# Designed miniproteins, single chains: the designs that were tried, part 104

Each design is a single chain, and the fold is of that chain. pLDDT is the mean over its residues in the fold that is shown.

## One batch from the design tools (miniprotein)

Design m3607
Fold by ESMFold2-Fast:
Structure m3607 (fold): chain A 63 residues (1-63)
Amino acid sequence: SKELEELAKSFGLDPSDLEAVLEKTEELIASAERALEIPSVRALAEQSLEKYKRLKELVEKEL
C-alpha cells in the first residue's frame, strides 16, 4: 500500500519490515496516549495518535 509506505516513512520506519513497523507503532501509540494527560500538548498528541492508529490499521491489514 502506498499510504502505508508513505506514512511509515514519515515516522522514520522501514515499510519492508511490517512486524517491526507494528511493534514501533504500538510503542508510539502508548507514548501518545500518555501525552494526552498533558494539557499543553494534548491537541498535538491527539493528531499524532490518529496517524499512528491509521498506520497500525494498515499494517495489520497487510499481515
Scores: mean pLDDT 83

Design m3608
Fold by ESMFold2-Fast:
Structure m3608 (fold): chain A 99 residues (1-99)
Amino acid sequence: MTYTEKLEELLGTKLTVDQIQLLIKALDEDGDGTINPNDAITKLSLALQTLFPEKFTESIDDLKQRILEVFDDDGDGTISLPELQTLLSDLKNKLLELE
């Protein structure tokens, strides 16, 4: 399962082109392909609350924890930079598929 598919499963819905573009910008705000892992989860959580306010009514810290649980494939309690890079790549590939 891709990280985009894990996110869609958490949402209970498929992502639209506009939503994917916003999530890509949240992870890679300047478009340089560089992700700051310390900020990326916070920015992703804020983007999800903006896109799905009815789905994500919890605090930003609680939402960050839920996202970590969904994406933490190695069970270390953190999302690594390679995992965030994979999510960014999966979102970009999904965007191309939907065009």
Scores: mean pLDDT 73

Design m3609
Fold by ESMFold2-Fast:
Formats: C-alpha cells, structure tokens, sequence
Structure m3609 (fold): chain A 93 residues (1-93)
C-alpha cells in the first residue's frame, strides 16, 4: 500500500473515531468505532516503515477503542491494539 493510501485510510479512521466519540447513541458509537478499527486492521502491516504514521494509528486506535471498553466487542479488537504496540516498539528500536 502507498503512503498516501495509508494516510487516506488513517484520515477515514480518524473521522469515524471522532463521530463515535461525538455520538450520544450507543449503537452509533459502537458502529463508528468498529468501522475505524477495521480500517486500522487493514493497514497495520503497511505501517512498519513510518514512525509518524504509526503514532497517528495509535492515536486513532485509542479514540476508536474507547466506546467499545466494557462491551463484548472489545475482545475482538484487543489483539489489534497489541499488534499496533509491537509495530511501534519495533519501529522505535
């Protein structure tokens, strides 16, 4: 994936995460959060070369995961968070 495609995907995920946090409807919060996290999952392996993109992905993950905390859907995305932390650690080495 090109760096521009990664940036475009991160912007879409960020916009969805912001919509999730702004929504007062619990169903909308979960739907937007899941859409943002699904986008992050698709780009994860392509983040290995750019620490700035990895840091942006981490910020998006933190925002998008917040509405899912304490729900059964949190478990589906716990692995994504762990993978992102490993990618960040490797890039900072």
Amino acid sequence: MSKQQIRDSLKRAQDLADKALASTDPDERIRYSEKALDILGKILRDLTDDIDLIKEAEKVFEKAAEPLRGTPRQRKYDRLGSELLLIKAAAES
Scores: mean pLDDT 80

Design m3610
Fold by ESMFold2-Fast:
Structure m3610 (fold): chain A 86 residues (1-86)
Amino acid sequence: TDLVEKVREAARQGNVEEVEKILREALKSGDVDTVLDAAVYAAETGNPQAAEVAIRIALDVPFKDSKEAARAVGVVLLGIGRLLEA
C-alpha cells in the first residue's frame, strides 16, 4: 500500500519524525488495518526509535473488533523485541 511504502522510505532514511506523522495522520483517517500494517514495517526496519513509534501508534488504535486488537498487540510485541535488542 502507498502508506506502507511511505513509512518504509521514511524509516530507511532515519526520519522517525516523518514516520510518526504519516502514521498518526492515517490513524485519524480511519485506515486502521493499513496503519497497523505500516507500523509493523516501521518496527521491522531495525531502528529502535521507529519501533517505539510503532508501539505508541498501536496503543492509540481505536479497535472495532478482536482481530484489530490482536494485530495491534502483535505490533507492540514486535516493537518491544526491537527495543530489547537496542
Scores: mean pLDDT 75

Design m3611
Fold by ESMFold2-Fast:
Structure m3611 (fold): chain A 79 residues (1-79)
Amino acid sequence: SAAQEAQRRAEKQMEEDVLTEKEKEFNELIARIESLAATKSPEEQARVRGEVEKTKKLFEEDIDKAIESAQELYKKVLS
């Protein structure tokens, strides 16, 4: 029915909006991590880049876990 189609479209739009906000949060976390890492030793910069790449791959599989991993990496780099 037209009502079911409208509801499916609204649900899909809601999902897309949530995904977009999570993508923004993830990208902002990565940018902060990279900015902080730039102030560290070359060895630490290389380590952080490796962890960032692993976290970006995780984002393709599980966005929520990727955000959690980025938050943990940010805390480690901040310390």
Scores: mean pLDDT 80

Design m3612
Fold by ESMFold2-Fast:
Structure m3612 (fold): chain A 93 residues (1-93)
Amino acid sequence: LQERLNMLVRPNPLLQALLREAGLTADVYTVGEILAALSLLAVRKGLVDPENPTIVDVSDDPLSEVLGVDRLDTSDLEGVVDLLLRAATPVPP
């Protein structure tokens, strides 16, 4: 998991738009930087389930289009990383 969090990726246009909303304007990020930005954005938008903070409901957010899911379980961090990697292109070393 830690190696995957350190991967450099180029977000697709939909993910880039969300990252810009979070204040990120670069073309390349680590997966961990994207997760941190999206986590802050989810809290800011009130998408975190107040009864279970590991659950993020994205059904009414552009994140559902980016990730292809209506809900995220942040306790399955590797699963969240797999979804993010479908919305971003790995940058070669």
Scores: mean pLDDT 77

Design m3613
Fold by ESMFold2-Fast:
Structure m3613 (fold): chain A 81 residues (1-81)
Amino acid sequence: GEKEEKVEKALEEVKEAFKEAVEAFKKGDIKAAEEAIERAEKAIKEMKKYGASKEKILEAEILLGLSRIMLGVLKLIEKRK
């Protein structure tokens, strides 16, 4: 129903935010990477609000975790340049 559709929309938001984080990583754009992470965090909250399955939440949290690792790498690179 509508609840499942909202979960699917929120998961797509997490996937799009991950693509934005990858693009930010390629460009060395720390601010864009931080904004992508915030977008993913908000989308995961919506998924939980609409009762997303544990499997879908895990997928979203893995993508968020990878985005956070990329941001950490960018911050380390910035300190050296």
Scores: mean pLDDT 87

Design m3614
Fold by ESMFold2-Fast:
Structure m3614 (fold): chain A 69 residues (1-69)
Amino acid sequence: MLERAETSFRQGEEFREKAEEDPSKREDYLNAAEEHYQASGISYAVAGDKERAERAFRLAEELRAEREA
C-alpha cells in the first residue's frame, strides 16, 4: 500500500514539474498533478500514514486553489 501511495505522490510531483516546463499544457499537467496527489493521500490514509496523507491532500488543495485563482 505505501509503495502505491509513494508512486502516486511521485507522479504528482512529475506532472507539477511538467507544468513548469511546458506552459502550453500547464492546466492539463496541474490537473493531473492534483489527481495524483489526491490518489496518494487516499492510499496513505488507507495504509494508516495520516501525516503523509494530510500532506498529499494539502498539496492537492493548493493546486486546486491555484487553478481557481
Scores: mean pLDDT 82

Design m3615
Fold by ESMFold2-Fast:
Structure m3615 (fold): chain A 80 residues (1-80)
Amino acid sequence: SIERKVAALEKGTELIVEAIEAGDLERATALAQEMARMALSVDDSPEVRALAEALVRAAREGDAEKVRELSRQLIERVRA
């Protein structure tokens, strides 16, 4: 369900930020890739694809602020 996917994306965002704060960018990137796949399973539009790719990139680079913003945008689209 969409509600279950939204909950998973919200939890995923927290886990990615925790991984970045812990210095575990490999874990942050893997979690971001999992969130990207989940978001694309709801909306496979080019816009969601671009946001998902940007999220993975931000996680890989350790940019927690950008991860939070991109995750917020992905969650908003999944809810809409």
Scores: mean pLDDT 86

Design m3616
Fold by ESMFold2-Fast:
Structure m3616 (fold): chain A 100 residues (1-100)
Amino acid sequence: MDEELKKKLKSLGISEELIEKALKLPKEVQEELLKFLDEDKNANEVKLEAFLKFLEGHNGLVTKENPEPFSVKKALEYIGKSKITDLAKLLEDLDGNFSF
């Protein structure tokens, strides 16, 4: 399970730290994320958008083990303005380690 999710998120250029946050989600939420990513198989851009929409629906990966959400809304705005590579880096910054 964890290996499949990690592989898919890595293929989208998501940061390793953000992937680790996704792996801390309950198994049920991880399975929903995998299913959501599988529905949009056409390109890495479509898969990245699907991942961000999934995070929006799950309040930015908030759990008891990781209670700090990151701003999915800012990440979604950035998709409209910039490249996927830059977006993956922005998601890492939005994780609260480099807020500005």
Scores: mean pLDDT 53

Design m3617
Fold by ESMFold2-Fast:
Structure m3617 (fold): chain A 54 residues (1-54)
Amino acid sequence: MEKLKEDEEILKRNLERIDAEIQYYKTKGQSGKARFLEELKRRAVEGFEAIKKK
């Protein structure tokens, strides 16, 4: 149970990094890569929510 809080902090930092990368690829015109990262972000959040729900 204690690891859940640590995982939340890790997830938050990873989401911030992914957001920065998404913005970077959008500014470079790499819409495909930006979309792929958006899907990865969505799946990561859904996966964490599923784990937290137990």
Scores: mean pLDDT 76

Design m3618
Fold by ESMFold2-Fast:
Structure m3618 (fold): chain A 94 residues (1-94)
Amino acid sequence: SEAVELARKGYELVKEAYEKAGKGNTPREEILKLLQEAIELFREALRIKPSPKAEALLKQLEALFQQFEQQPSPEILQQILETAKQLLEEVEKS
């Protein structure tokens, strides 16, 4: 479905941001842009196929992104990756 395709692309961008941040050679602005684009893709997926559980996970992802913008940490980025994976899995099973 279109929603699943968008959610998969969103998760791929989160994984790319995680990998680039781990290598330490990518500007923070680029990492933030990847994460913001991922959130926009997940929002579009949920606009097409709303799910209360997926909506809760998106709100959690948005809150973690705000925390990462203010206080970047590997722990927050790991939580973003885990939440994005759960969000994708929820969209896929809906």
Scores: mean pLDDT 88

Design m3619
Fold by ESMFold2-Fast:
Structure m3619 (fold): chain A 93 residues (1-93)
Amino acid sequence: EKEEKLKKEIEEVIKKGLLEAGVDEEFAKKVAERIAEGVIELLKEGVSIEEIEYRVKLAVENALLLAGVDEEKAEKTAEEVAKKVKKLIEEYL
């Protein structure tokens, strides 16, 4: 399924970003699954790709901060992850 493929690719990008920032694998997996599900729902509702990018950035940054990652690293990682998710969505549409 095209939608399932996009969801899995988004999960991988988010999970990888969290793991590289030093987040626990179990926590990274759960966060990535939750955010990816949210992205697919927003796409179905017709939310703009720019708004989705912003929401992904906030969600990833908040998850990193909760996991004890410092503010500067959390912001940079969230920005990079959100940008990669945006590219995946653009390729899907």
Scores: mean pLDDT 87

Design m3620
Fold by ESMFold2-Fast:
Structure m3620 (fold): chain A 91 residues (1-91)
Amino acid sequence: MENLKKKIEELVKKAEEYTDMAEQYVRDAERALRTSPEEAKRLLEKAIEYFKKAMDYAREANKLDPSAKEIGRKAAEVYGRAKRLLRELEA
């Protein structure tokens, strides 16, 4: 019998891990913006990839427990930041 609470905890942990990795890529991109715009763009694209994974896990957790909605909020916030920086590089 599947322990629903453990499944939610595993999904939340994966969402947090991917969010933290994506946030690190955004920080690395911010540092690279002034010296290597091409590297910054590549790092931001990598951040967006990891945020999509984080959001997928957050959505699955939220389907099982609506109180897990806050996990996706942080991922969405950092995703918005990455998308804004990417637009500035493409302008």
Scores: mean pLDDT 79

Design m3621
Fold by ESMFold2-Fast:
Structure m3621 (fold): chain A 72 residues (1-72)
Amino acid sequence: SLEELLREARRRAREAGLSDDDIDRLLATVEQLYRDGQPLELIRTVIDLATDPDPRPLAARLPETPASAPLP
């Protein structure tokens, strides 16, 4: 369920030492991907990438949300 995914993501992000702002960004990304019907494997990969040790900012490591924007 979405609730379980968000709970797992928050727990893992805290364990990885992410800031509250980064945790909120991750949770928003996970929720959006879930709402857009993305595969659970992709969502779990996003959580894994966000919680891996990496000195880069979280925003640079997360994939962009699914392309729902039409081409101009």
Scores: mean pLDDT 71

Design m3622
Fold by ESMFold2-Fast:
Structure m3622 (fold): chain A 72 residues (1-72)
Amino acid sequence: SIDEHILKKIKELAEEMGVSVEEVIKMIAEEIEDTKSDDPAVREGALESLARLAERFGVSVEQLIEFVKKQL
């Protein structure tokens, strides 16, 4: 499933960064909240970060956001 694929990619990223899976999920959740910012620079930066991460994982931004929301 897409959720299993995303979780596998998050585990790989957590290992590379030397942090927990929960910390990676929180980091992505913070980027998702930043897409709602009233500051255009913050919104654009968050959208670009999410797009790069989704591309790295081989999924859409929408799939990544849906997965992270399910984990919160």
Scores: mean pLDDT 87

Design m3623
Fold by ESMFold2-Fast:
Structure m3623 (fold): chain A 56 residues (1-56)
Amino acid sequence: MRTLTVEKDGATLTVTIGEPVEVDGLRLPRSTTIKTGDIDKLTPEELARAVREALA
């Protein structure tokens, strides 16, 4: 089972998928970074939306 890790560092969110995804024989690491200036004021819903958008 893949683990999705979300780390917060001030104004930055880093999202990492623990295992690479293989598509058409290509092995691609999957990670993304979300930068926002007001992360501490985000609601859980807004945070979930930002993570979802970054992974899309």
Scores: mean pLDDT 55

Design m3624
Fold by ESMFold2-Fast:
Structure m3624 (fold): chain A 93 residues (1-93)
Amino acid sequence: IDEVEVSRSFARIQAGVSNVTAQNLLEKAKSLESTDPEKSKQIEDIANQIIQLTQQLLQQVDNETDPDKINQLILDTSRQIDQLVEQAKKILE
């Protein structure tokens, strides 16, 4: 039980960090609305995908009782978010 709660706490921390990243991307999208509305929309879509992945992670870890599986869910979700952040960086060039 303690080990499961520790792993779930790590998932909540990672979700929090990812939500901060998504909020920063949403602010960047707003700044682009007047100069490049298409890029603004693309960055907003990426930010919303990051938010969706964090919500999905939290739902999955609340339903999982194996700490190794929870840790794998965190790693898999983090990899997907890293790919989305890299895509956003390329759009913002």
Scores: mean pLDDT 88

Design m3625
Fold by ESMFold2-Fast:
Structure m3625 (fold): chain A 72 residues (1-72)
Amino acid sequence: STPVLSEEQIREAHEQAIKTVQQLVSEGKLDLAKQVLDHFIQLLEQWKQQQPQMAAVLDEVIAELEKIKKEI
């Protein structure tokens, strides 16, 4: 069976990314926090290529992660 990403899995990945970035920021590891954000954004862009039906949800999450990166 073809692996299918659910909106739930996308939301869980988003929550995990935010928690990881918040922890790194609290530790003063700003460069590492930006690298983690870049990694998650790249992963979500790859998911858009594989499941274009999820593009709207993925674009929303990517935009939120990019905003966080600018604020750091």
Scores: mean pLDDT 79

Design m3626
Fold by ESMFold2-Fast:
Structure m3626 (fold): chain A 83 residues (1-83)
Amino acid sequence: MPPSAEEIYEQVKQAYEYLLSLPLSEEEKAKLFAEAAYAAAALAKKAGNEEGVEALKKAAKEADEKLAEAGLKAMEEAIKEVE
């Protein structure tokens, strides 16, 4: 079964902390975050996990401003492609 909205939210927060710890530029971090957000949103949407998609968006909005912008844009693109 796909992970619950709560599990998705917690996993995304842990992933953000890990990404922020990497010795990468802010631009590289934003790109990697966007790629991960795209993949996660596409997977949740294909699985019919609408609560998971909303949890991903909520977690992304609570991230650093640059990551939030890149992540939310990637998620919207993923949702459109699955649609």
Scores: mean pLDDT 74

Design m3627
Fold by ESMFold2-Fast:
Structure m3627 (fold): chain A 55 residues (1-55)
Amino acid sequence: SEEEKLREEFEKKIQEVADKARALYDAGQITRDEAIALAIKEVKKISEEYEKKLK
């Protein structure tokens, strides 16, 4: 269903955010706190987009 596709896209985007934050942290480009803050901001944006699509 369309809702299942949206959920799968949501899960994929969340995983991509986690992978990106981890890669930047592992490369020494950002601190742990910066990685957490980046993840929170990106996840909030993705969640808002997901909710909007479910309307």
Scores: mean pLDDT 82

Design m3628
Fold by ESMFold2-Fast:
Structure m3628 (fold): chain A 70 residues (1-70)
Amino acid sequence: STLVVPKSKLEELAKKLGLSVKQVSEIGKLVVARPNPSDAELARLAKRLGLSVSQVRRAARAVKELIEES
């Protein structure tokens, strides 16, 4: 089953991280599918979203924390 993160929480997280809601949503989808994504998967997503690997890793950790609190 796919865990759904509320759009309002994604919007707040995007604002805090300096990312778009679309970028945070795509990172969130990866984290839900793969809680411990590989560096290669993070690098591919970063390239696709126009972000650095460090930005994707930081956002992935924040999304994981948000999911684990739910």
Scores: mean pLDDT 77

Design m3629
Fold by ESMFold2-Fast:
Structure m3629 (fold): chain A 98 residues (1-98)
Amino acid sequence: MKAIEELEKKVIERIKNDKSLSEEEKKIAIALVKVQAEELEEQGAKPEEVERAEERVYEDAVELAKNKEKALEELEKAELEDENSRKRKEAVLKALKE
């Protein structure tokens, strides 16, 4: 969906230009944004819902990236409950290695 691709592009550019984030935190935040974009697509989110989610996706990704230990703890707890949480954990782990 074009709206989801536009959201992903806008939020990733905002993260890349965020001077409050380290390079490691930017990589983690970008991985989290991509996972959230996939979740919105899988849920069949309407363009207007995607637009409303833009700020939340950015804020959530930045918050989790700044506290990777807490993010991993939260993701591990949620991983037992749904597949999207497993994707988030995998994305964060992959970002931390690269």
Scores: mean pLDDT 74

Design m3630
Fold by ESMFold2-Fast:
Order: structure tokens, then sequence, then C-alpha cells
Structure m3630 (fold): chain A 92 residues (1-92)
């Protein structure tokens, strides 16, 4: 059940980030930034759909605690990428 709880948190966070990227894409004036945000939103949505599979595979291979750490790192990297794209929009 800990793996299922971890997967549900990961799925939710990825879905929230996908929605944020989509909303930023709708507001983006630079075509390249818009396209990159749209692609990122799609990738995050696809990752959310596979969240349970990924969480189970990581937990089986590395244990639940390490799986949680790796998934948190993946979410943080996604947030940093969204922020970087938002900052690129402001420079142009």
Amino acid sequence: SRVEELAERFRRELEELAEEAKKLAEKAKDPEVKENLEKLAELLREAAERALEVARELAERYGVEEAERLLREAVERARELIKKLEEEEKKK
C-alpha cells in the first residue's frame, strides 16, 4: 500500500505540473517557449498515466524509500524546467 500511496502522490504532482505547463503555454507569446511548454505538458501527462508502473518498478529494484527519493527528484526537475521556460519567455 505504501507504493500505491507513493504512486498516487507522484501521479497527482505530475498532473498538477502538466496543467501548470499547459496554462503557461496558453499565455506564452514566444512560439518556441509555447511549443516547449506544450510538449512538456504532454510528457508530464503521459508520465502521470504510468506513475503506478514506474513507482512499482523503482520500489522493487531500490526499495520504497529510495523510490520516493527518486520520484521527488523527478518532480523537482520538472518544476525547475517549467520555471526555466517561464524565465526564457521573460528574456524575449
Scores: mean pLDDT 85

Design m3631
Fold by ESMFold2-Fast:
Structure m3631 (fold): chain A 63 residues (1-63)
Amino acid sequence: MEEIEKIIKELAEYLNVPEEVVRETLDFLGIKTLEEVKDFAESVKKAVENGRQTVAELRAAAA
């Protein structure tokens, strides 16, 4: 269970959000196992990276 808490902390730091937000999101989605938490964290990181790229491009186009 310590591994899940570590992933939550790392993801919260990466997203610059409170750990509570990450925990509540996992609870809302019914994610309970270490493997599911790892998959979720990787999916979110990938989505954020893609989103940041898109936002940067849109801001550049609007400037």
Scores: mean pLDDT 74

Design m3632
Fold by ESMFold2-Fast:
Structure m3632 (fold): chain A 72 residues (1-72)
Amino acid sequence: MAKIQALAEEITAVSRQLLTQGSAEDREAARRLSQKYAQEGLNASVEQHGEILAREKAELTRLLRETLERQR
């Protein structure tokens, strides 16, 4: 439970940074990724949610890194 909650909070933080610092394209890409992983979660077990959130975090973190690199 705590690990899933931590992943969800980290995803929220990354998404918030993308919404604040990202371009319209970055925000749309983040929205599509979140929607994709939310759909995967609809029929997933609690155990599978951890893996889904970990993959979502990895993809959003990659997008955030690219966004921040463009801001420099």
Scores: mean pLDDT 77

Design m3633
Fold by ESMFold2-Fast:
Structure m3633 (fold): chain A 94 residues (1-94)
Amino acid sequence: SMPKTLEEAQERLLEALERLKELIEKYGRTKEIGEAITFALRATELVEASEELIEAVNETKELYDKTPEGPLTPEQKKAIEEVLSVSEEILKFV
């Protein structure tokens, strides 16, 4: 279901980033994960997102930078698609 408010969109991105962090820790980082994190970061900067969301994106980026490279799994593809989709929804509130 589509978020109706910026607050709902931010909450969904927080949940998507937590899932992405779990998958980075389990399977490693990929280029596609890095691109998704970069897009989320740009989206949060444009909407003047909550401090909690800004911190979550930065924590996800730091985890990405510290983690060895790994294979792109189907679970990671789904998590990437969710991060990208929710970040696009956040941009609608610019």
Scores: mean pLDDT 87

Design m3634
Fold by ESMFold2-Fast:
Structure m3634 (fold): chain A 65 residues (1-65)
Amino acid sequence: EKFEKEIENIKKSSKDPELAEEIVEGLYAMIIGLYRAIKGEPPITEKLSREQVKELAEKALEEFK
């Protein structure tokens, strides 16, 4: 919930939609990292695509509640 509001605020305040998308991707990556840390899993060492990052972040948010 907190991250969703932050993402919306960034998009609304952004003058540059490309920059807004880049920031959102960064937030998704942080969500994934935090979720894995909470579950005791090692950090992801593989390079993920933009779509993979979004899918994993959404899944992590659903599991984290």
Scores: mean pLDDT 66

Design m3635
Fold by ESMFold2-Fast:
Structure m3635 (fold): chain A 94 residues (1-94)
Amino acid sequence: HMKTAHLTVTQVGPGRFLVTLDLTGFDAQQAAALAQRIANYLTQRHGLDVTVLSATATRIVLDVSGDVSAQQLADMVADFLRDSLGVDVTVTVR
């Protein structure tokens, strides 16, 4: 079964973003592991501050802050999901 995600990056303030992933093909344990892997990637590779607000089988929500644009953050997360995890990703930025 193919795993897919719809990624939405919403800027909520200067250098502050809400990152939402709407998931298909995941269970709650897989979603929690995915949320932690994304948080670790963004903090360790890009120096961003990341809090996992929720992770369920159908949705992950992250609070992200740092010196990036919404588009740069969307590209970082989408590329990580596609290239490192083989997740098929569609992207919305607002």
Scores: mean pLDDT 88

Design m3636
Fold by ESMFold2-Fast:
Structure m3636 (fold): chain A 79 residues (1-79)
Amino acid sequence: MAALEARLRELLARALEAATGYLALTHPPEEAAALAARLAARLEGLLARASTLPPEEQQEILRKLEAQVDELEAALAAL
């Protein structure tokens, strides 16, 4: 359980880092900061909710999230 939650938290942190990097490149500083703060709040909410799910569902979310984070990081690298 704890290991899955830690991995999910790691992926959400990577997603936030990638997204905030993209926002900083594509938006004015004030808008980028506001969007990053809203995204961070949403990701914290998702983590809290995911932590209440059975391990099997957490594992499925983890796999899907990994694919999406990899895609986002690849898109950022191309920018």
Scores: mean pLDDT 76

Design m3637
Fold by ESMFold2-Fast:
Structure m3637 (fold): chain A 61 residues (1-61)
Amino acid sequence: MEEEALEKMKEAVEIFRKQGNTIAAKSVEEQVRSMLETDPERGLEFAESALEVARNAEKAE
């Protein structure tokens, strides 16, 4: 779970950075790390959602 969330977080962050959206990249990284400390399931859900948003934005570019 934690490893899976971190992998999805890394992918989302890389996509946002590639798009020049450094604010979103930083926010995703901070939120996933924070959530994983208290609720690993929520951390994974957030990472999955962020990755989906990032991929959808990439398709629009």
Scores: mean pLDDT 79

Design m3638
Fold by ESMFold2-Fast:
Structure m3638 (fold): chain A 83 residues (1-83)
Amino acid sequence: SSDPKVAVVEYLPSEDPRVEGVALARGTGVGFPAFKGMTPEETRLMAAMVATIVENPEEVILEGVSEETQKRAQELVAKNVPK
């Protein structure tokens, strides 16, 4: 990609039995726990959105996700990250 601000999110299995996993946004070092009821994809999208939301929210691009999934991730960020 020619866009250097593309966010790459990795999903890691959790060793903490209280969470299913952790999504880690590469380049920023920002991680988010996967809460019960969230899919790994939703958790990864939340991590990517939050990692760039203040600086470059419009340049957050995740490979292999639909526009509907990306909009859903923005809704989850709005609900789970206090303003």
Scores: mean pLDDT 49

Design m3639
Fold by ESMFold2-Fast:
Structure m3639 (fold): chain A 74 residues (1-74)
Amino acid sequence: SEDLALLQQALDHLRQGHAALQAGDLDTAEAHYQQARALFQRLLATSTDPLLRQQAQGGLRLVDQGLARVEALK
């Protein structure tokens, strides 16, 4: 489904953001976190599925934590 594709893309960007952060590539980490944020926000706007909405909300929290860490390291 479109919602599952959005979730998979958002999670992939979140994973790539975390990997870049671990490598010290702050600009790459920020870009991936911003893409993950946009995809999770789109999923929340389009999905009525409670489980997908919970996954998107959890993902947004992880994005916010990652972006806060990126800003702290700049």
Scores: mean pLDDT 91

Design m3640
Fold by ESMFold2-Fast:
Structure m3640 (fold): chain A 105 residues (1-105)
Amino acid sequence: SSSQRTRQRILDAARDLFLRNGFTNTSIRDIADAAGVSVGTFYRHFSSKQDLYDDISRQSTIDIADQLVAAGKNDEAIDLLNQGASLLSNPQHRQQLIQRAQQIS
């Protein structure tokens, strides 16, 4: 949907800015401007800069866990996913990491 595409543009802009400038030095306005959206549009998708960071961290944790599984390191992948879940404030994001860990035998 157009809403999902807008959310993805915000995530992509935030990843780039966090890599170049760091989390603390990146404002919501910087992210909105880079994504081509208003600050109001940002807040329709994310409640805060921290909520956005949690979503990025969740996906990064899954990507690393998938690489660990591909390398035969299933126990390390499970530990990473469970530790990642404990650091996330969003219950839905936390549950996604826990469910992923349960799928690794």
Scores: mean pLDDT 86

Design m3641
Fold by ESMFold2-Fast:
Structure m3641 (fold): chain A 66 residues (1-66)
Amino acid sequence: SKEEEEKERKKKLEELKQQLKTAISNRDVEAYNKVLDQIWKLLFKTPEEAEEAERIQRESLEKARG
């Protein structure tokens, strides 16, 4: 169903957010860029999705800084 597909997409996004935080903590620029690219491809379809991707990036950076 449409709701199941949306749930799976959110689950993948959450997994990628976790990988992004790990890359930031390890200062792994290569891993960070790869995860960012995957997030971008998942979310880059509408202006709202682009805003969400930026929000995720900002939150991950904020968490890494404390």
Scores: mean pLDDT 73

Design m3642
Fold by ESMFold2-Fast:
Structure m3642 (fold): chain A 72 residues (1-72)
Amino acid sequence: SNVEALKALANHPSPEVAAYAIAEALGSSDEEVVKEAVRLLKEASPEVREKALAIALQSDDEKARKIAEELK
């Protein structure tokens, strides 16, 4: 499932990979994926959170940008 894929990527040893996965998931059409992405972002290390917010704020996805603006 998309939620399981997100959880696996968010636990990746590369903070860049984890951050990208969380940022992309914020714009998902699946609301359960979005909820999990928000939870993962709030629980992430400062490094992953900062990288994920930067990616989401620069995204072409309006939904991801709006959520990132609220969480920055």
Scores: mean pLDDT 84

